# Designed miniproteins, single chains, continued (4), part 91

Each design is a single chain, and the fold is of that chain. pLDDT is the mean over its residues in the fold that is shown.

## One batch from the design tools (miniprotein)

Design m15131
Fold by ESMFold2-Fast:
Structure m15131 (fold): chain A 93 residues (1-93)
Amino acid sequence: AKETIRKFLEKLLEYRLKKEGKELDEEEKKRVEEKIEEIAEELLKYLKEKFGRELEPKEVIDYLKKLLEKHKSTLSKESYEELLKILEELEKE
């Protein structure tokens, strides 16, 4: 679902900003929220076309976990573990 993708992207951005020691001002936060919304809609459209139906939130999380595993060798251990933790937290909601 769109909300699941949006929450994942928001948590991913929070992780990256903390790692880089950066903080966004209110205007930057609004611009980023607009971009996250746009990306979430494009990804949802892609998934709908790929699978021929709308995915349930759990199916979106499972797909993202599969992508994360596929790209495990290109990620640092720290980045992989943090992204996996974000997805596991979203699965509980």
Scores: mean pLDDT 77

Design m15132
Fold by ESMFold2-Fast:
Structure m15132 (fold): chain A 57 residues (1-57)
Amino acid sequence: SDLEVAKLIFENAKKAGNVELTVEAFLLLSKVADNEATKEEIEKIVKKAEELGLETK
């Protein structure tokens, strides 16, 4: 689910010490919980996490 993807990226970014991605993932998580996140927003954060070698699935 989009919520699980956002949560996983948030946790992995936090563990990696990437403050910027952690904040972006937290904001995405909040938007997904409120059903306000677009597919484009989710895909952008997923792409950033994947480029950094972080697990997204």
Scores: mean pLDDT 82

Design m15133
Fold by ESMFold2-Fast:
Structure m15133 (fold): chain A 87 residues (1-87)
Amino acid sequence: SMEEEKILEELLEEVEKLAKETKEKIDQATSVDEVNAILEEYEKRMTEISKKAKELLSEELVEKFEQHVLSLYNEIYDLAAQKKAEL
């Protein structure tokens, strides 16, 4: 429905904002422990957003949401791995 599509858009905006904030924090991190703490916060916040998506969206829209989340997750963890290697 149009209502579910709007909810998906709002959740995707929240996920993109979280990803951007997380990438900025990783870039500014000065230790491996700090990077790990940033990733832990990211996973906790993503778990809450994912729960909302599963409660509010149809199965088809949840799949679209999860595909986008997986893409961002891979980018963040790749960036974190690169940052840790440089520290």
Scores: mean pLDDT 89

Design m15134
Fold by ESMFold2-Fast:
Structure m15134 (fold): chain A 62 residues (1-62)
Amino acid sequence: EEEEKRKKEQEEISRLIGEILRRIGDAIQEGIASGDKEEMDKRLKEINKEALEEIKAYEEKE
């Protein structure tokens, strides 16, 4: 019952974190490949902002 609910929450959190980490990883890989540190920094800032908004939305839904 409660264990099932916690498992579902953990799965949702894992998906959210996994998606954020993938976006960060992609931005870093592209930055390294291009050698453009400014572009990488810009993309990381955008991802960080989006990630914070997603986390806040998830917390509000709890």
Scores: mean pLDDT 75

Design m15135
Fold by ESMFold2-Fast:
Structure m15135 (fold): chain A 67 residues (1-67)
Amino acid sequence: SEEQKRQESMLKAVDYALKKGYLTEEQAKQVKAYIRGEKKTIDNEIAYSMFELLVWVDPEIRELYHS
């Protein structure tokens, strides 16, 4: 579905950010948990907010996120 494609694109963007060293392994896990709709913790929300900033500032992450 389009929803699944969007989620997949977001997860690919997280993996790219992790590969580039913009996120730690733990932060990447927290962002993915948030994207998947798992229990929202403050840590997961903070990690996702940091990831949203990366989507805003990095053109490669942005392209993957919106793919």
Scores: mean pLDDT 83

Design m15136
Fold by ESMFold2-Fast:
Structure m15136 (fold): chain A 88 residues (1-88)
Amino acid sequence: AAQEHIEQAIRSLEEALEAARAGDIDAARRHLLEALAHLRRAQALSDQKEQLQQAIDSVEDALRALEEGDIEAAIEHVEKALELLKSI
């Protein structure tokens, strides 16, 4: 169900947040990619497509920030994605 994928995305984002705060960029990137996969699956199964797209966009922004070496921006984008998902 869509909700199971949303819950998995939240867990992966929380793991990404911990990794980023610890400076483990490779682990943070891996967990963000796991979250994206779950969010895209949730979006395919849900009528909440626009709300899930906002969360996907925030995770993609976090990945971009990691690629640019901006760990603080990556953390902010992950926190935004978590807030969006908890409101669904």
Scores: mean pLDDT 89

Design m15137
Fold by ESMFold2-Fast:
Structure m15137 (fold): chain A 94 residues (1-94)
Amino acid sequence: MEPKKLSEEEVRKLREEAVEVALEGYRLNLETGKNQTELGARFVELMYSLPTLKDQLETAIELADRLIAETSDPEIRALLERQRAELEELLEKL
């Protein structure tokens, strides 16, 4: 039984949705000071819907890039840049 192969376009759409859901949760957390548990759960669901660990890592790197671009705090930016570098290293080891 062949697993249902997602097309490259379907994978791209899942990745885009995961990034946008995570960014929405981040923005709402900054605005309200409340944990966005439902958006966090949706992000995890979308990430686990991706067919490979490589797709998951590439999506996490894309999210880190978007968060770095949106973050005005240089300390948080430096933390995100370090996390991005660790994700890139994990991706290279696959």
Scores: mean pLDDT 78

Design m15138
Fold by ESMFold2-Fast:
Structure m15138 (fold): chain A 58 residues (1-58)
Amino acid sequence: MNDEQNLAAGIAIAKREAERSPEAGQKAADSFDTGKPQVQAELDATIAALEARRAAAA
């Protein structure tokens, strides 16, 4: 394994968990030691997109 593979896995898992709740996404992101700033940025963008989608549907 390399850091790029770990980063990609962390991002994918955090995004998937964020579909259940923002808290689940954050917990998943916190479980990864590699690439924390990148994982956090991707998670924040995903949560913002989900919130914008809900606002547009209202």
Scores: mean pLDDT 74

Design m15139
Fold by ESMFold2-Fast:
Structure m15139 (fold): chain A 86 residues (1-86)
Amino acid sequence: AKITKDQIDKLLKLIEEELKKRNIPKIVFDAFKGGFTGESLETLVGKEYVELLKKVIEKVVKEHHSEIFPNRNLKNEIKSLLISLK
């Protein structure tokens, strides 16, 4: 499902802060925000950082689900976010 710009902006801020707390390089966030996903992102930043990014996205969505995606399927929302950023 299509998410709103406000929901995307809120998610991106929360993802950036969580990545920063984990000392994950800014290039991982910049690549994700720039539209790299799946295998293209893995090729650019490496599999370990893609796995960490997915865990961060899942954590952010899970912890802030009621504010961002009340009563929605978390897997579908994560998938929609990744698709919207390509």
Scores: mean pLDDT 70

Design m15140
Fold by ESMFold2-Fast:
Structure m15140 (fold): chain A 69 residues (1-69)
Amino acid sequence: GPLPPPLPREEQREILERFKKKLDEKTATDEEIREATAALISLAAESDEEERRRLDREAQAYAERLDAL
């Protein structure tokens, strides 16, 4: 399908760090929430079980925030 290639892990982590700052500042947009959620899911797939569970919970919390907007 016409899916974009996966971003490097490094780039995905940068997206998450920027998003955390935006959440703390309460300035996150719908697009930034979606981008961060996708990055979390991708990183979770490459992580150990404990880290994956942590990232899955974060992704779910971001999805709930998106639904609330």
Scores: mean pLDDT 68

Design m15141
Fold by ESMFold2-Fast:
Structure m15141 (fold): chain A 83 residues (1-83)
Amino acid sequence: MLSKETALQLLEHYESLSESSKKKEQESLGEPEFLKIKGTDLEVPVRLAERLGLQVDPETGELTPTAEQREEIEQILQEFNAQ
């Protein structure tokens, strides 16, 4: 019998692989990509970043929004998640 601990580790491993596979499939299908905001764990759709005129850090590839732009993005994402 698989122990509960081993089953949980396998589940986490498959969930991680599933996310990686979904990301690869999204890239292959030309679906919208997400960019990370520098210094945060917040991810923003590329189309939204382009619409807001956000700059990309050339070293990290992360978005470097102003404080006001960052607050606006957070509000939009909060409203979207609240629905």
Scores: mean pLDDT 60

Design m15142
Fold by ESMFold2-Fast:
Structure m15142 (fold): chain A 75 residues (1-75)
Amino acid sequence: GAMIAQGQAARDALIEAVKSGDPEKVKEAAKAYRDTLLAMGVSKEDAEKAVPMVAFDRLGEEAKPYLEAIKEGAK
């Protein structure tokens, strides 16, 4: 449904932000993805853990320089 589509879009935006190389955009996208997960009923603690894991799973080594920014945005 619409919530699943919003989650997918927010996740894709996070991946794109990491690929852009802008840590500020990464923090904003991580926060947006976290907020989407919270709206879907995911707990704050689980959302904070899931956002960095999804980025790392999708991008691997490319996500490493941005893990701190991702974690900061997901808080």
Scores: mean pLDDT 79

Design m15143
Fold by ESMFold2-Fast:
Structure m15143 (fold): chain A 100 residues (1-100)
Amino acid sequence: SSADIKKITIALFLLISAGANAWLIEKSGDKLSPAELQHERDATRNDLDQTLSILSTVFDSGVVDQIRALVDQATALLDTDPGQAIATLRQLSRLVLDAV
């Protein structure tokens, strides 16, 4: 539906935002204070939680479970491997586009 397309568009915009923040963490994490780094991680987690919330209203439970798994994986990787978090967010974006 038109409403679902709008929701998917908003979710993809949030994923772009999350990816940009993850890239900043990867490339500039050594230049950020611990508090600034934690703030960027929290902002990224918030974007991903909103993405999951929106997409849960559009897709069936099987697709939503796959989205949740990738959100959880990307969130966990922000602390240890932000480069791999970016790769996971790219995979999530492909899953969303393929499910449309």
Scores: mean pLDDT 86

Design m15144
Fold by ESMFold2-Fast:
Structure m15144 (fold): chain A 67 residues (1-67)
Amino acid sequence: MYIVLAPLDKNGKLLPGLKPFMVEIDANDPTTRIDEVKTLGGTVERYSPMSYEEAKKKVEELNKKYS
């Protein structure tokens, strides 16, 4: 199971040098990458847990949206 994350600044733009990405999660474990983005002062726009194929498609959609 995967979630898709868009690392955004306070203006709703991608944080410099970062792109939308997917991470595999277990039902019991939070993803470390969420904490890393928050430490950088960013906000994570998070999409619901989904299959690998759905997550890959969502990353492609977000890359086009924020290009």
Scores: mean pLDDT 68

Design m15145
Fold by ESMFold2-Fast:
Structure m15145 (fold): chain A 99 residues (1-99)
Amino acid sequence: KVEEVQEKIREIAEKYNIPVEKLAAATLLLLEYYEKGRIDEAASILLTEEELNKLSYKLPIPKQKPVFGLPLEAFYALLSLVFVDGYSLETVRKAAEAV
């Protein structure tokens, strides 16, 4: 399971032209804020300023400085590992740590 999630993280990194280490770090941050019930804060840190402004128009998202610059589709792909594929938070964390 961990190796399967590692491969999925690599695939997302390749598809969206993101360094795999950057996507792994973004995944760990997303999981931390998800456990706190603060996906909104994760979005404000992980997304580009342009994508965040589009979301902030529709949703009240906390104003933070974006540092990762992920495209929205990559952010949704990471969320899909938990919500669509059904991997546990522990499995996804271990996979991201091992990248």
Scores: mean pLDDT 72

Design m15146
Fold by ESMFold2-Fast:
Structure m15146 (fold): chain A 98 residues (1-98)
Amino acid sequence: SAGAEGARKAAEEAGEAARAAEEEGNWRGAMYAGAGATGAATAAALAEKGKIDGREGAELAARAAEAAAKAAEEAGSKKAAEGARKAAEAGREGARAA
């Protein structure tokens, strides 16, 4: 479903944000973006397995990514914050398309 796909894309983009923060040497930013990726991946897995609706999975993934973006920004990682915001948008797009 579009929702499950959006949630999975959010997880992937939050994971990329974590890697970008690691390249900066900002380990706190990487930790927060990584937590967002884990949350989004869990939401995606549940939606993919039909345990939750695809739209709900996408909304949960977007929320996890938004929380990660705020935490990464507070930790001083602009790259992690930007990547996590992109991840949140992917989740929102999936929810709208679901």
Scores: mean pLDDT 86

Design m15147
Fold by ESMFold2-Fast:
Formats: sequence, C-alpha cells, structure tokens
Structure m15147 (fold): chain A 78 residues (1-78)
Amino acid sequence: ADAALAARTRAEVEKLIDEMVKNSKDPKKTEEYRKKLKEVALRAMQESPEAGRAAVEATIEGNKKLKEVKKKQEEDSK
C-alpha cells in the first residue's frame, strides 16, 4: 500500500513540477527549478508521501512570491 501511495504521490509531484517549469520563461532557470523541486520532493517523500506533496506546494508558493520580488527588482536589465 505504501509503495503504491508513494508512486502516486510522486507522479502528482512531478505533474506539479512540470506545471511550474512550463510557466518559466528562462530555459536555464527552468531546468534548475525542475531539478531543485525534484530534490525537495524526494527528500520530503522519504518521511511521508503527503509531506512531499505539501513541500512541493509550499515551494511553488515561495517561488511565486520570489517572482513578484524579482519583478520589482527588474527595473534594470539583468
């Protein structure tokens, strides 16, 4: 049961990562984010599949806030 639940949660987490990556405009940043999110999810899922999902959702929300801050700082070319 745990193995099946873990596999399902992993697939759902990968779907969330793909959606976040798809919304990224920077190819280099897209790959970096995908790798980072996968590592965070895998680490959290070692404790609990539900924790892994929650960690990815929290990371996506955090990145959303970072995007707003970065956009405010993008007054100059970077």
Scores: mean pLDDT 65

Design m15148
Fold by ESMFold2-Fast:
Structure m15148 (fold): chain A 86 residues (1-86)
Amino acid sequence: LTPQEEVDVALALAEIQLAIIKKYGVTKEDKPLLERTVELLEYVAENGSPEDRKLAAELAKQVAEYAKSIGDTEIAKRAEEIVKRV
């Protein structure tokens, strides 16, 4: 994959993962899924275009909210750092 294709895939995967959480509700068992989602969004924040980074920040706001709801302050902090970069 090219760097841009990797960014596109990362955004698509993050959107799919968040759609699953939204459909079924978030629980503590979703911690690995939220961790993977924040990793994907961190990659986009580092490597994406300004437009891609703006989309990543919008998704990161959702990750932060879900992480806080299950008491995961570390994932919430990481997601909030992505939001601050935009």
Scores: mean pLDDT 86

Design m15149
Fold by ESMFold2-Fast:
Structure m15149 (fold): chain A 88 residues (1-88)
Amino acid sequence: EKEKKEQEFKKKLLEAIATIPDSEVIDPFTDPRFTEEARNSILGIATWLKLKGGKEIGKLAALVSRFDEDGDGVITVLDVDRFLETFK
């Protein structure tokens, strides 16, 4: 039951990441809008989802950036947490 819910969550995230077009890919490590904590959280999610290469990680970062609730152009760990809650 719990493992099934985790697999459903991973599937939702992977499907959402796949909807990001190549033109929207961003590099969270060179983009100054991302805090170090947000970058670390994105890496953790990428490792958990077994994402390969910078393009897939860039799609994840672009998807997370859509959850910038502060609207000040800074992507924090709180934005990453809010993103994850949306896909549970």
Scores: mean pLDDT 76

Design m15150
Fold by ESMFold2-Fast:
Structure m15150 (fold): chain A 65 residues (1-65)
Amino acid sequence: MSLEEQARALIEELKARLPEMPEELQEPARKVIAGLEAALANKDEVVLRAGIREGRELLEQIDAA
């Protein structure tokens, strides 16, 4: 899976889970989504890698809560 495909899949997962998130995680999730969308538009691989890591860590926190 390409870096861009990973980012798009993560954005969809975060958006799908956003209504079910604790309030304290919703704002971080929106920021990660916005950052990943911007990085995809700019094709910034460094920012994409960082955003993918942050988004996955956020999903792990949601699954643990």
Scores: mean pLDDT 82

Design m15151
Fold by ESMFold2-Fast:
Structure m15151 (fold): chain A 89 residues (1-89)
Amino acid sequence: SLTLEPVRVVDAEKGVYEARARLDPSVSGEIVWYVKQESGKWVLVASSPAAPEVTVHVQTDKRGATLEVRFVASENSTVLEATVSGLVE
């Protein structure tokens, strides 16, 4: 399963937030981060190799956004994808 922990405010004036995702069990793959802007558009903000815990710093505009994290893996020719979203602001 993929879990997005509550987003932490680092610098509200600059719109800087810290997000953490947990992957259990740990599986080979990629963790990909998106931000949904006020316009409704999803923007890729980060990606990294999958790990049991991944932390990212995201900067949005000061109006707020929804953060989404996805896990993409390939196991025995099966592609797995999991999506979780949380409010950034």
Scores: mean pLDDT 68

Design m15152
Fold by ESMFold2-Fast:
Structure m15152 (fold): chain A 92 residues (1-92)
Amino acid sequence: KEKEEEKKALELVIKFLESMLKGSISEEELEELLKNHELMKEKLEEVGKKFMEMMKPLQENWSSDTPEQIEEALKKVKEILKKLIEELKKEL
């Protein structure tokens, strides 16, 4: 019972993260996320913690003095997000 709910929550979180990588979320995708918000809550917190751990090296070397530095940092964030998605897919 719990394993089925956890798997569904993980699949939804992966879809959400993939939508973020695309830079936009469709209305249909947003509705699906909102409908399953309670199922996703705990998994989102867990995934959020993993993402923050992966972000630590970037945060320690964060420089935002110029628009170019911000763009490079966003590129790094997207790379970390892709790696996180790959790790989550291994749990399926």
Scores: mean pLDDT 73

Design m15153
Fold by ESMFold2-Fast:
Structure m15153 (fold): chain A 118 residues (1-118)
Amino acid sequence: SNRKRVYEAAEDLKKFEERFGEKLSPASKAMIDSLLKNPLILASALRDHAGLRRVLDKPDITLEETIIVLILAGAAQDRDLAQLAVDRLLELKPDEEQREFAKEVLRKYGFDDLAERL
């Protein structure tokens, strides 16, 4: 259900903030805070596949922003978007902790084959 997807996305965004909070940029924190401010905002983001794709297409996209999009793609069950997020992560060269977190997210949402690419 849409409520389950919103809940799972919120949980994973909170886990990302808990694990990496001290290392997160102010821009990444603001993005997470914006998404978590209201369940309706997060639900809207999960439906806006084109908007999430535009974020991935930004030439200045950060590794942290890419992980946020990966969480949203996973919760939305958008395989094409999740694959693009993985491609972008590989280009940005995540550290081991960031790779393991991204793998956990992908496996949670049933994209085990994409997790094996990281």
Scores: mean pLDDT 87

Design m15154
Fold by ESMFold2-Fast:
Structure m15154 (fold): chain A 65 residues (1-65)
Amino acid sequence: MSVEQLVAQHDSGALREQLEALLARLEAGEPLASLRDELVKAGIHAANNAEAIARLRRRLANIDL
């Protein structure tokens, strides 16, 4: 098994946990600027908090498919 395949299996749970943590922080009122680097690492590009929340929720829904 390649390192990439092991990372992909681990990433399904880790990515979900990361996205849920980012969503919780945004919903708690944390500024987008404080989360920008982590959002970009998660593949979320957003101009404002509402857009970031919407994109995170959509991505979480896609993981559960």
Scores: mean pLDDT 72

Design m15155
Fold by ESMFold2-Fast:
Structure m15155 (fold): chain A 101 residues (1-101)
Amino acid sequence: MLKKEVEELIEEIAELLGLDEEEVESLRRMLETASDEIALYFAKALLYALQGRTEEAVEYLKKTVELLAKEKGAPEEDLKAALAKVPGIVEELAAAVAAAR
């Protein structure tokens, strides 16, 4: 069961992307395979990217990557699959990283 904060972030992401109930459930299941901190930071990165808050999105994505590196057996492939389901987010985050560095 995801923390309430993560559930609220998923709901906002679903509204911005127009996700149906099955797509929301798929995203929820994916985040449930991660630790609470990875799920929270990844969800924040997704939401901020969709809101055009690229600086904040990059910050939380970096925190997610740092936690993935520290947690042995973290679901990196599952999180990459979830990211691929969000249209334009990979390009938006890549552009933000290029602008910041």
Scores: mean pLDDT 68

Design m15156
Fold by ESMFold2-Fast:
Structure m15156 (fold): chain A 98 residues (1-98)
Amino acid sequence: DIVERFRQALLEAGVPEELVDKIVELVKDDSLTFREFLIKALELAGASPEEARIIADSFIYTYLFDPEWADLPVREVLEKFPWLIEPIARLIAEVYRR
C-alpha cells in the first residue's frame, strides 16, 4: 500500500506521528492534486502559504516532472512514481525541523 510506504518514510525522516497522521489523510483525499497535496503538507509542517507554494514549485521543477503530472491525484502520482516518496518525506521533515 502506497499510503503505508509514505507513512513509514515520514516517520523514518523524523516527522512526529501526529503530523504524519494529518499528512497521510491528505494522500487519501482523491480530490487533491499532487501540487495541492504538497502545498498543504508543507503548511502542516510549518511553512507559510507563500513559502509552501514556492517550495512545492521548486520541488516539482527539481524532480523534472512533466507539469501535467502535478495536476494528477496525489495517490496516482505516488503509485506511478514511488521513488518520490523518500524525497517528499525528507522535504516535509526539513520544513518541520526549522
Scores: mean pLDDT 85

Design m15157
Fold by ESMFold2-Fast:
Structure m15157 (fold): chain A 90 residues (1-90)
Amino acid sequence: PSPESRKLADELAEANFAMDGQRAEELARELVETSKSTADALTAMTRAVMDAGVLGQSKSPEERARGLAVAEATEELVIELVKKREQQDE
C-alpha cells in the first residue's frame, strides 16, 4: 500500500488492539479517503487486521474476541465505504 495508507493501517491496528471501536471507525474512514484505489484501501485494511491479530496474541481470550469483533466491524466498514465511493464516482 501507499506510505500514507500504511501509516493509517498501523494506527488502525493499534486502535483494534486497544478495542477502541470509535477510533477504529474514524481511522477506517480516513483510510478509504486517503487511499488512491480500492486495491490500496483493501490491502492496507488487510494489513491492519493482521497486525491487530499479532498484537492481540498477548491478550486474554475474552479481550482477543472483543478485539476481533472491532477488527471485523472495521473490515466491513472499509468494504462498504469503498463500494459507496465506486458507486458515487458518477
Scores: mean pLDDT 72

Design m15158
Fold by ESMFold2-Fast:
Structure m15158 (fold): chain A 68 residues (1-68)
Amino acid sequence: DVVREAVELARRAEDENVERAVELLREHKDELSDEELKEATAEMIRALAEGRGLDPEERADLERMLAK
């Protein structure tokens, strides 16, 4: 489950894991339902913001995915 894997990586709040989580969602966004992508993106944004803080460019990219 790509969504679960990405969210779990983001929850660890380490730069290496965060980059992997973003890559997973980005590369598999066309394979995810709109609901799955929206939920995964929202959870990842929350995990990142609470963990290490979220880069403005990363947030913009994730919000763009969420908007679809």
Scores: mean pLDDT 67

Design m15159
Fold by ESMFold2-Fast:
Structure m15159 (fold): chain A 55 residues (1-55)
Amino acid sequence: SSKLQQLQQRRQQLARYIADKLMEVARDFARHYLPELRRRGAERGIAELERTLAE
């Protein structure tokens, strides 16, 4: 039915939107915390975080 197709399409749109927003938040979080982590000498943690966000 057209209603079922509309619901499925809306679900897919919402899933994509959420995924995009989560990545945006993760990158903003990294930008915010990288100077603090670097100052504390957490260089290994910074490198691992940058690698994860690049994926």
Scores: mean pLDDT 75

Design m15160
Fold by ESMFold2-Fast:
Structure m15160 (fold): chain A 73 residues (1-73)
Amino acid sequence: DAEVQAILEKFRADLRGAIAYLREHPDEELFRAFVEHVRGLLEKMKSTLPEKYHPQLDELQAELDAFEAEFRA
């Protein structure tokens, strides 16, 4: 299970880093590609990972949704 946790922690770090970068350097093309890519990964992870990881995935989805709303405002 250590590998799954490592993947989730890296994914969280990458997500937060990308959000911070896009806040400092707004780019519509990069934003669209980023959101599409991350949503696809989260959907695949929810379909393949055990339910015990779903709360972590839901947190990541909420962070993405909050950023998307902020960026579109």
Scores: mean pLDDT 83

Design m15161
Fold by ESMFold2-Fast:
Formats: sequence, structure tokens, C-alpha cells
Structure m15161 (fold): chain A 81 residues (1-81)
Amino acid sequence: MKGKEKAEEAIEAAEEGKGEEAVEKAVEASRAVEEEGGIGNQIGGGVALTATGMGVASGEPAEGARLGGKAALNGAEGKAK
């Protein structure tokens, strides 16, 4: 589960304060989720990219990467509650 693994790495890096690395991992997770999944994963990947980009634009890349990683995790699971 490449998307899930990368999403977890993005969240961990963001929590460690490694904003640049966290953003890179969040983008990578979003792309992996889109590549592996169907429609649900494609939506999850898009949301993850949007959240990460918004965080970067607002000057909080680590927070954006954390949210993006979480969205990618949801997409990789292919399921909403």
C-alpha cells in the first residue's frame, strides 16, 4: 500500500517539524494514491494535493502536509466511515 505508507511518512515528518520533507512526502503520497486506486483514491489524492498546497500558500507547510497526508490515507483506504 504505497499511498498509505507515504501518507504516514508525510504526517510523521510534519509532526517532526520537517516542513519541506513533509510537503514532498505528502505530494508523493497523493500521486501514489491516484496511481493505485479507482475513483475514490483519485478523489483522495486530489484532496491531499489541495490541502498540501493550501498549507504552503498560507505559510504553514507542515500543517498543510499533515492534512494532505491524512487525506491521502483516507484515499488509500478507499473508504469513508
Scores: mean pLDDT 69

Design m15162
Fold by ESMFold2-Fast:
Structure m15162 (fold): chain A 66 residues (1-66)
Amino acid sequence: MKELERKAAILFTAAGILEAALELGDVSYDEVIDTLKEALHYAEQAGDKELAEKLKSRIEELNRRK
C-alpha cells in the first residue's frame, strides 16, 4: 500500500529530525522512540521488511542509550 509506505518514510524522516533536536535538549528520548514506533507500525503494515528491521534496530539502540 503506497500510502502506508509514504507514512512510514515521512515518520522515519521526522524521527531523524527529532534525533537532532534531542541533542539540543528540545525533545526527550521517549518522544523520538514513540515516533520511530509509529513509523515501524506503518512499515510493517506496508510489508517493508527492510525499513521495519532498520526501525527496530534504531529503537533498541535509543532505548539502550537513555
Scores: mean pLDDT 79

Design m15163
Fold by ESMFold2-Fast:
Structure m15163 (fold): chain A 94 residues (1-94)
Amino acid sequence: MAELEALLEALRARMRALAEEAEAGRGVLDREDLRAFYEAFFNGVPVPDDVVEQTLAEIDRDGDGVISRAEFEAYLERETERLRELLLRSAALS
């Protein structure tokens, strides 16, 4: 548990730092900011446009093509929890 929590904390911290960098203090993230975030997260590997579009669609309730930093952080928190459940299931089946 402690080791898994440490990994999830590190992942959460990295995602937050990359989101802050992509946002550049504007308080919002657009499609290009999300692409930059994902490309940085995957160490420069190109990210399919559908991944960026899906993320926007899940977060952007107003449909204006931008998301607030707070909305994105809430999304990352939900995704980190989903990943935690997947990792715990994987460990239980091993």
Scores: mean pLDDT 71

Design m15164
Fold by ESMFold2-Fast:
Structure m15164 (fold): chain A 85 residues (1-85)
Amino acid sequence: AEEALKAGEEGKEEHVEPLKEVLKNSKDLEEKLAAAKALGRIGDKRMIEILKEFAETEKLTDDEAEIVREALLTLTNPDYEKPEP
């Protein structure tokens, strides 16, 4: 579909697809968490379900779970300033 090109026009597809593959296929939890954080920063709302599934399927510590929660919060409630704590 030609409409798919519009989503990739800002380079989202080039950045999102590798990160999605890391979340699904990586054996390293640290890499998966880095990918989750990056997906939240990109702000693609279609990633909400993938990040939710990641949080539900992976056994995360409180600190690790917070990374995914913050990514989801950024996607569900995008803040104009997006401050980094």
Scores: mean pLDDT 67

Design m15165
Fold by ESMFold2-Fast:
Structure m15165 (fold): chain A 68 residues (1-68)
Amino acid sequence: MKKDLEAQLEAAEKRLEEAIKEKNKDLLELLLESLEKLKQTAIKNNDTESAKRAEELIKRIKEALKTL
């Protein structure tokens, strides 16, 4: 479980970097939804590290959306 969450978070981070570079608002919104679900899953599983990482990525997406 934790290993799967880490892999998904790493993939999301790479996609986030691409979306910011391309200024792809639709992709950023989709990533935001996915990361919110991953954060909820991490919290449910008491995985504080994955929850914190998801929250950090969510903050990055929200900041990127403000500048678009």
Scores: mean pLDDT 81

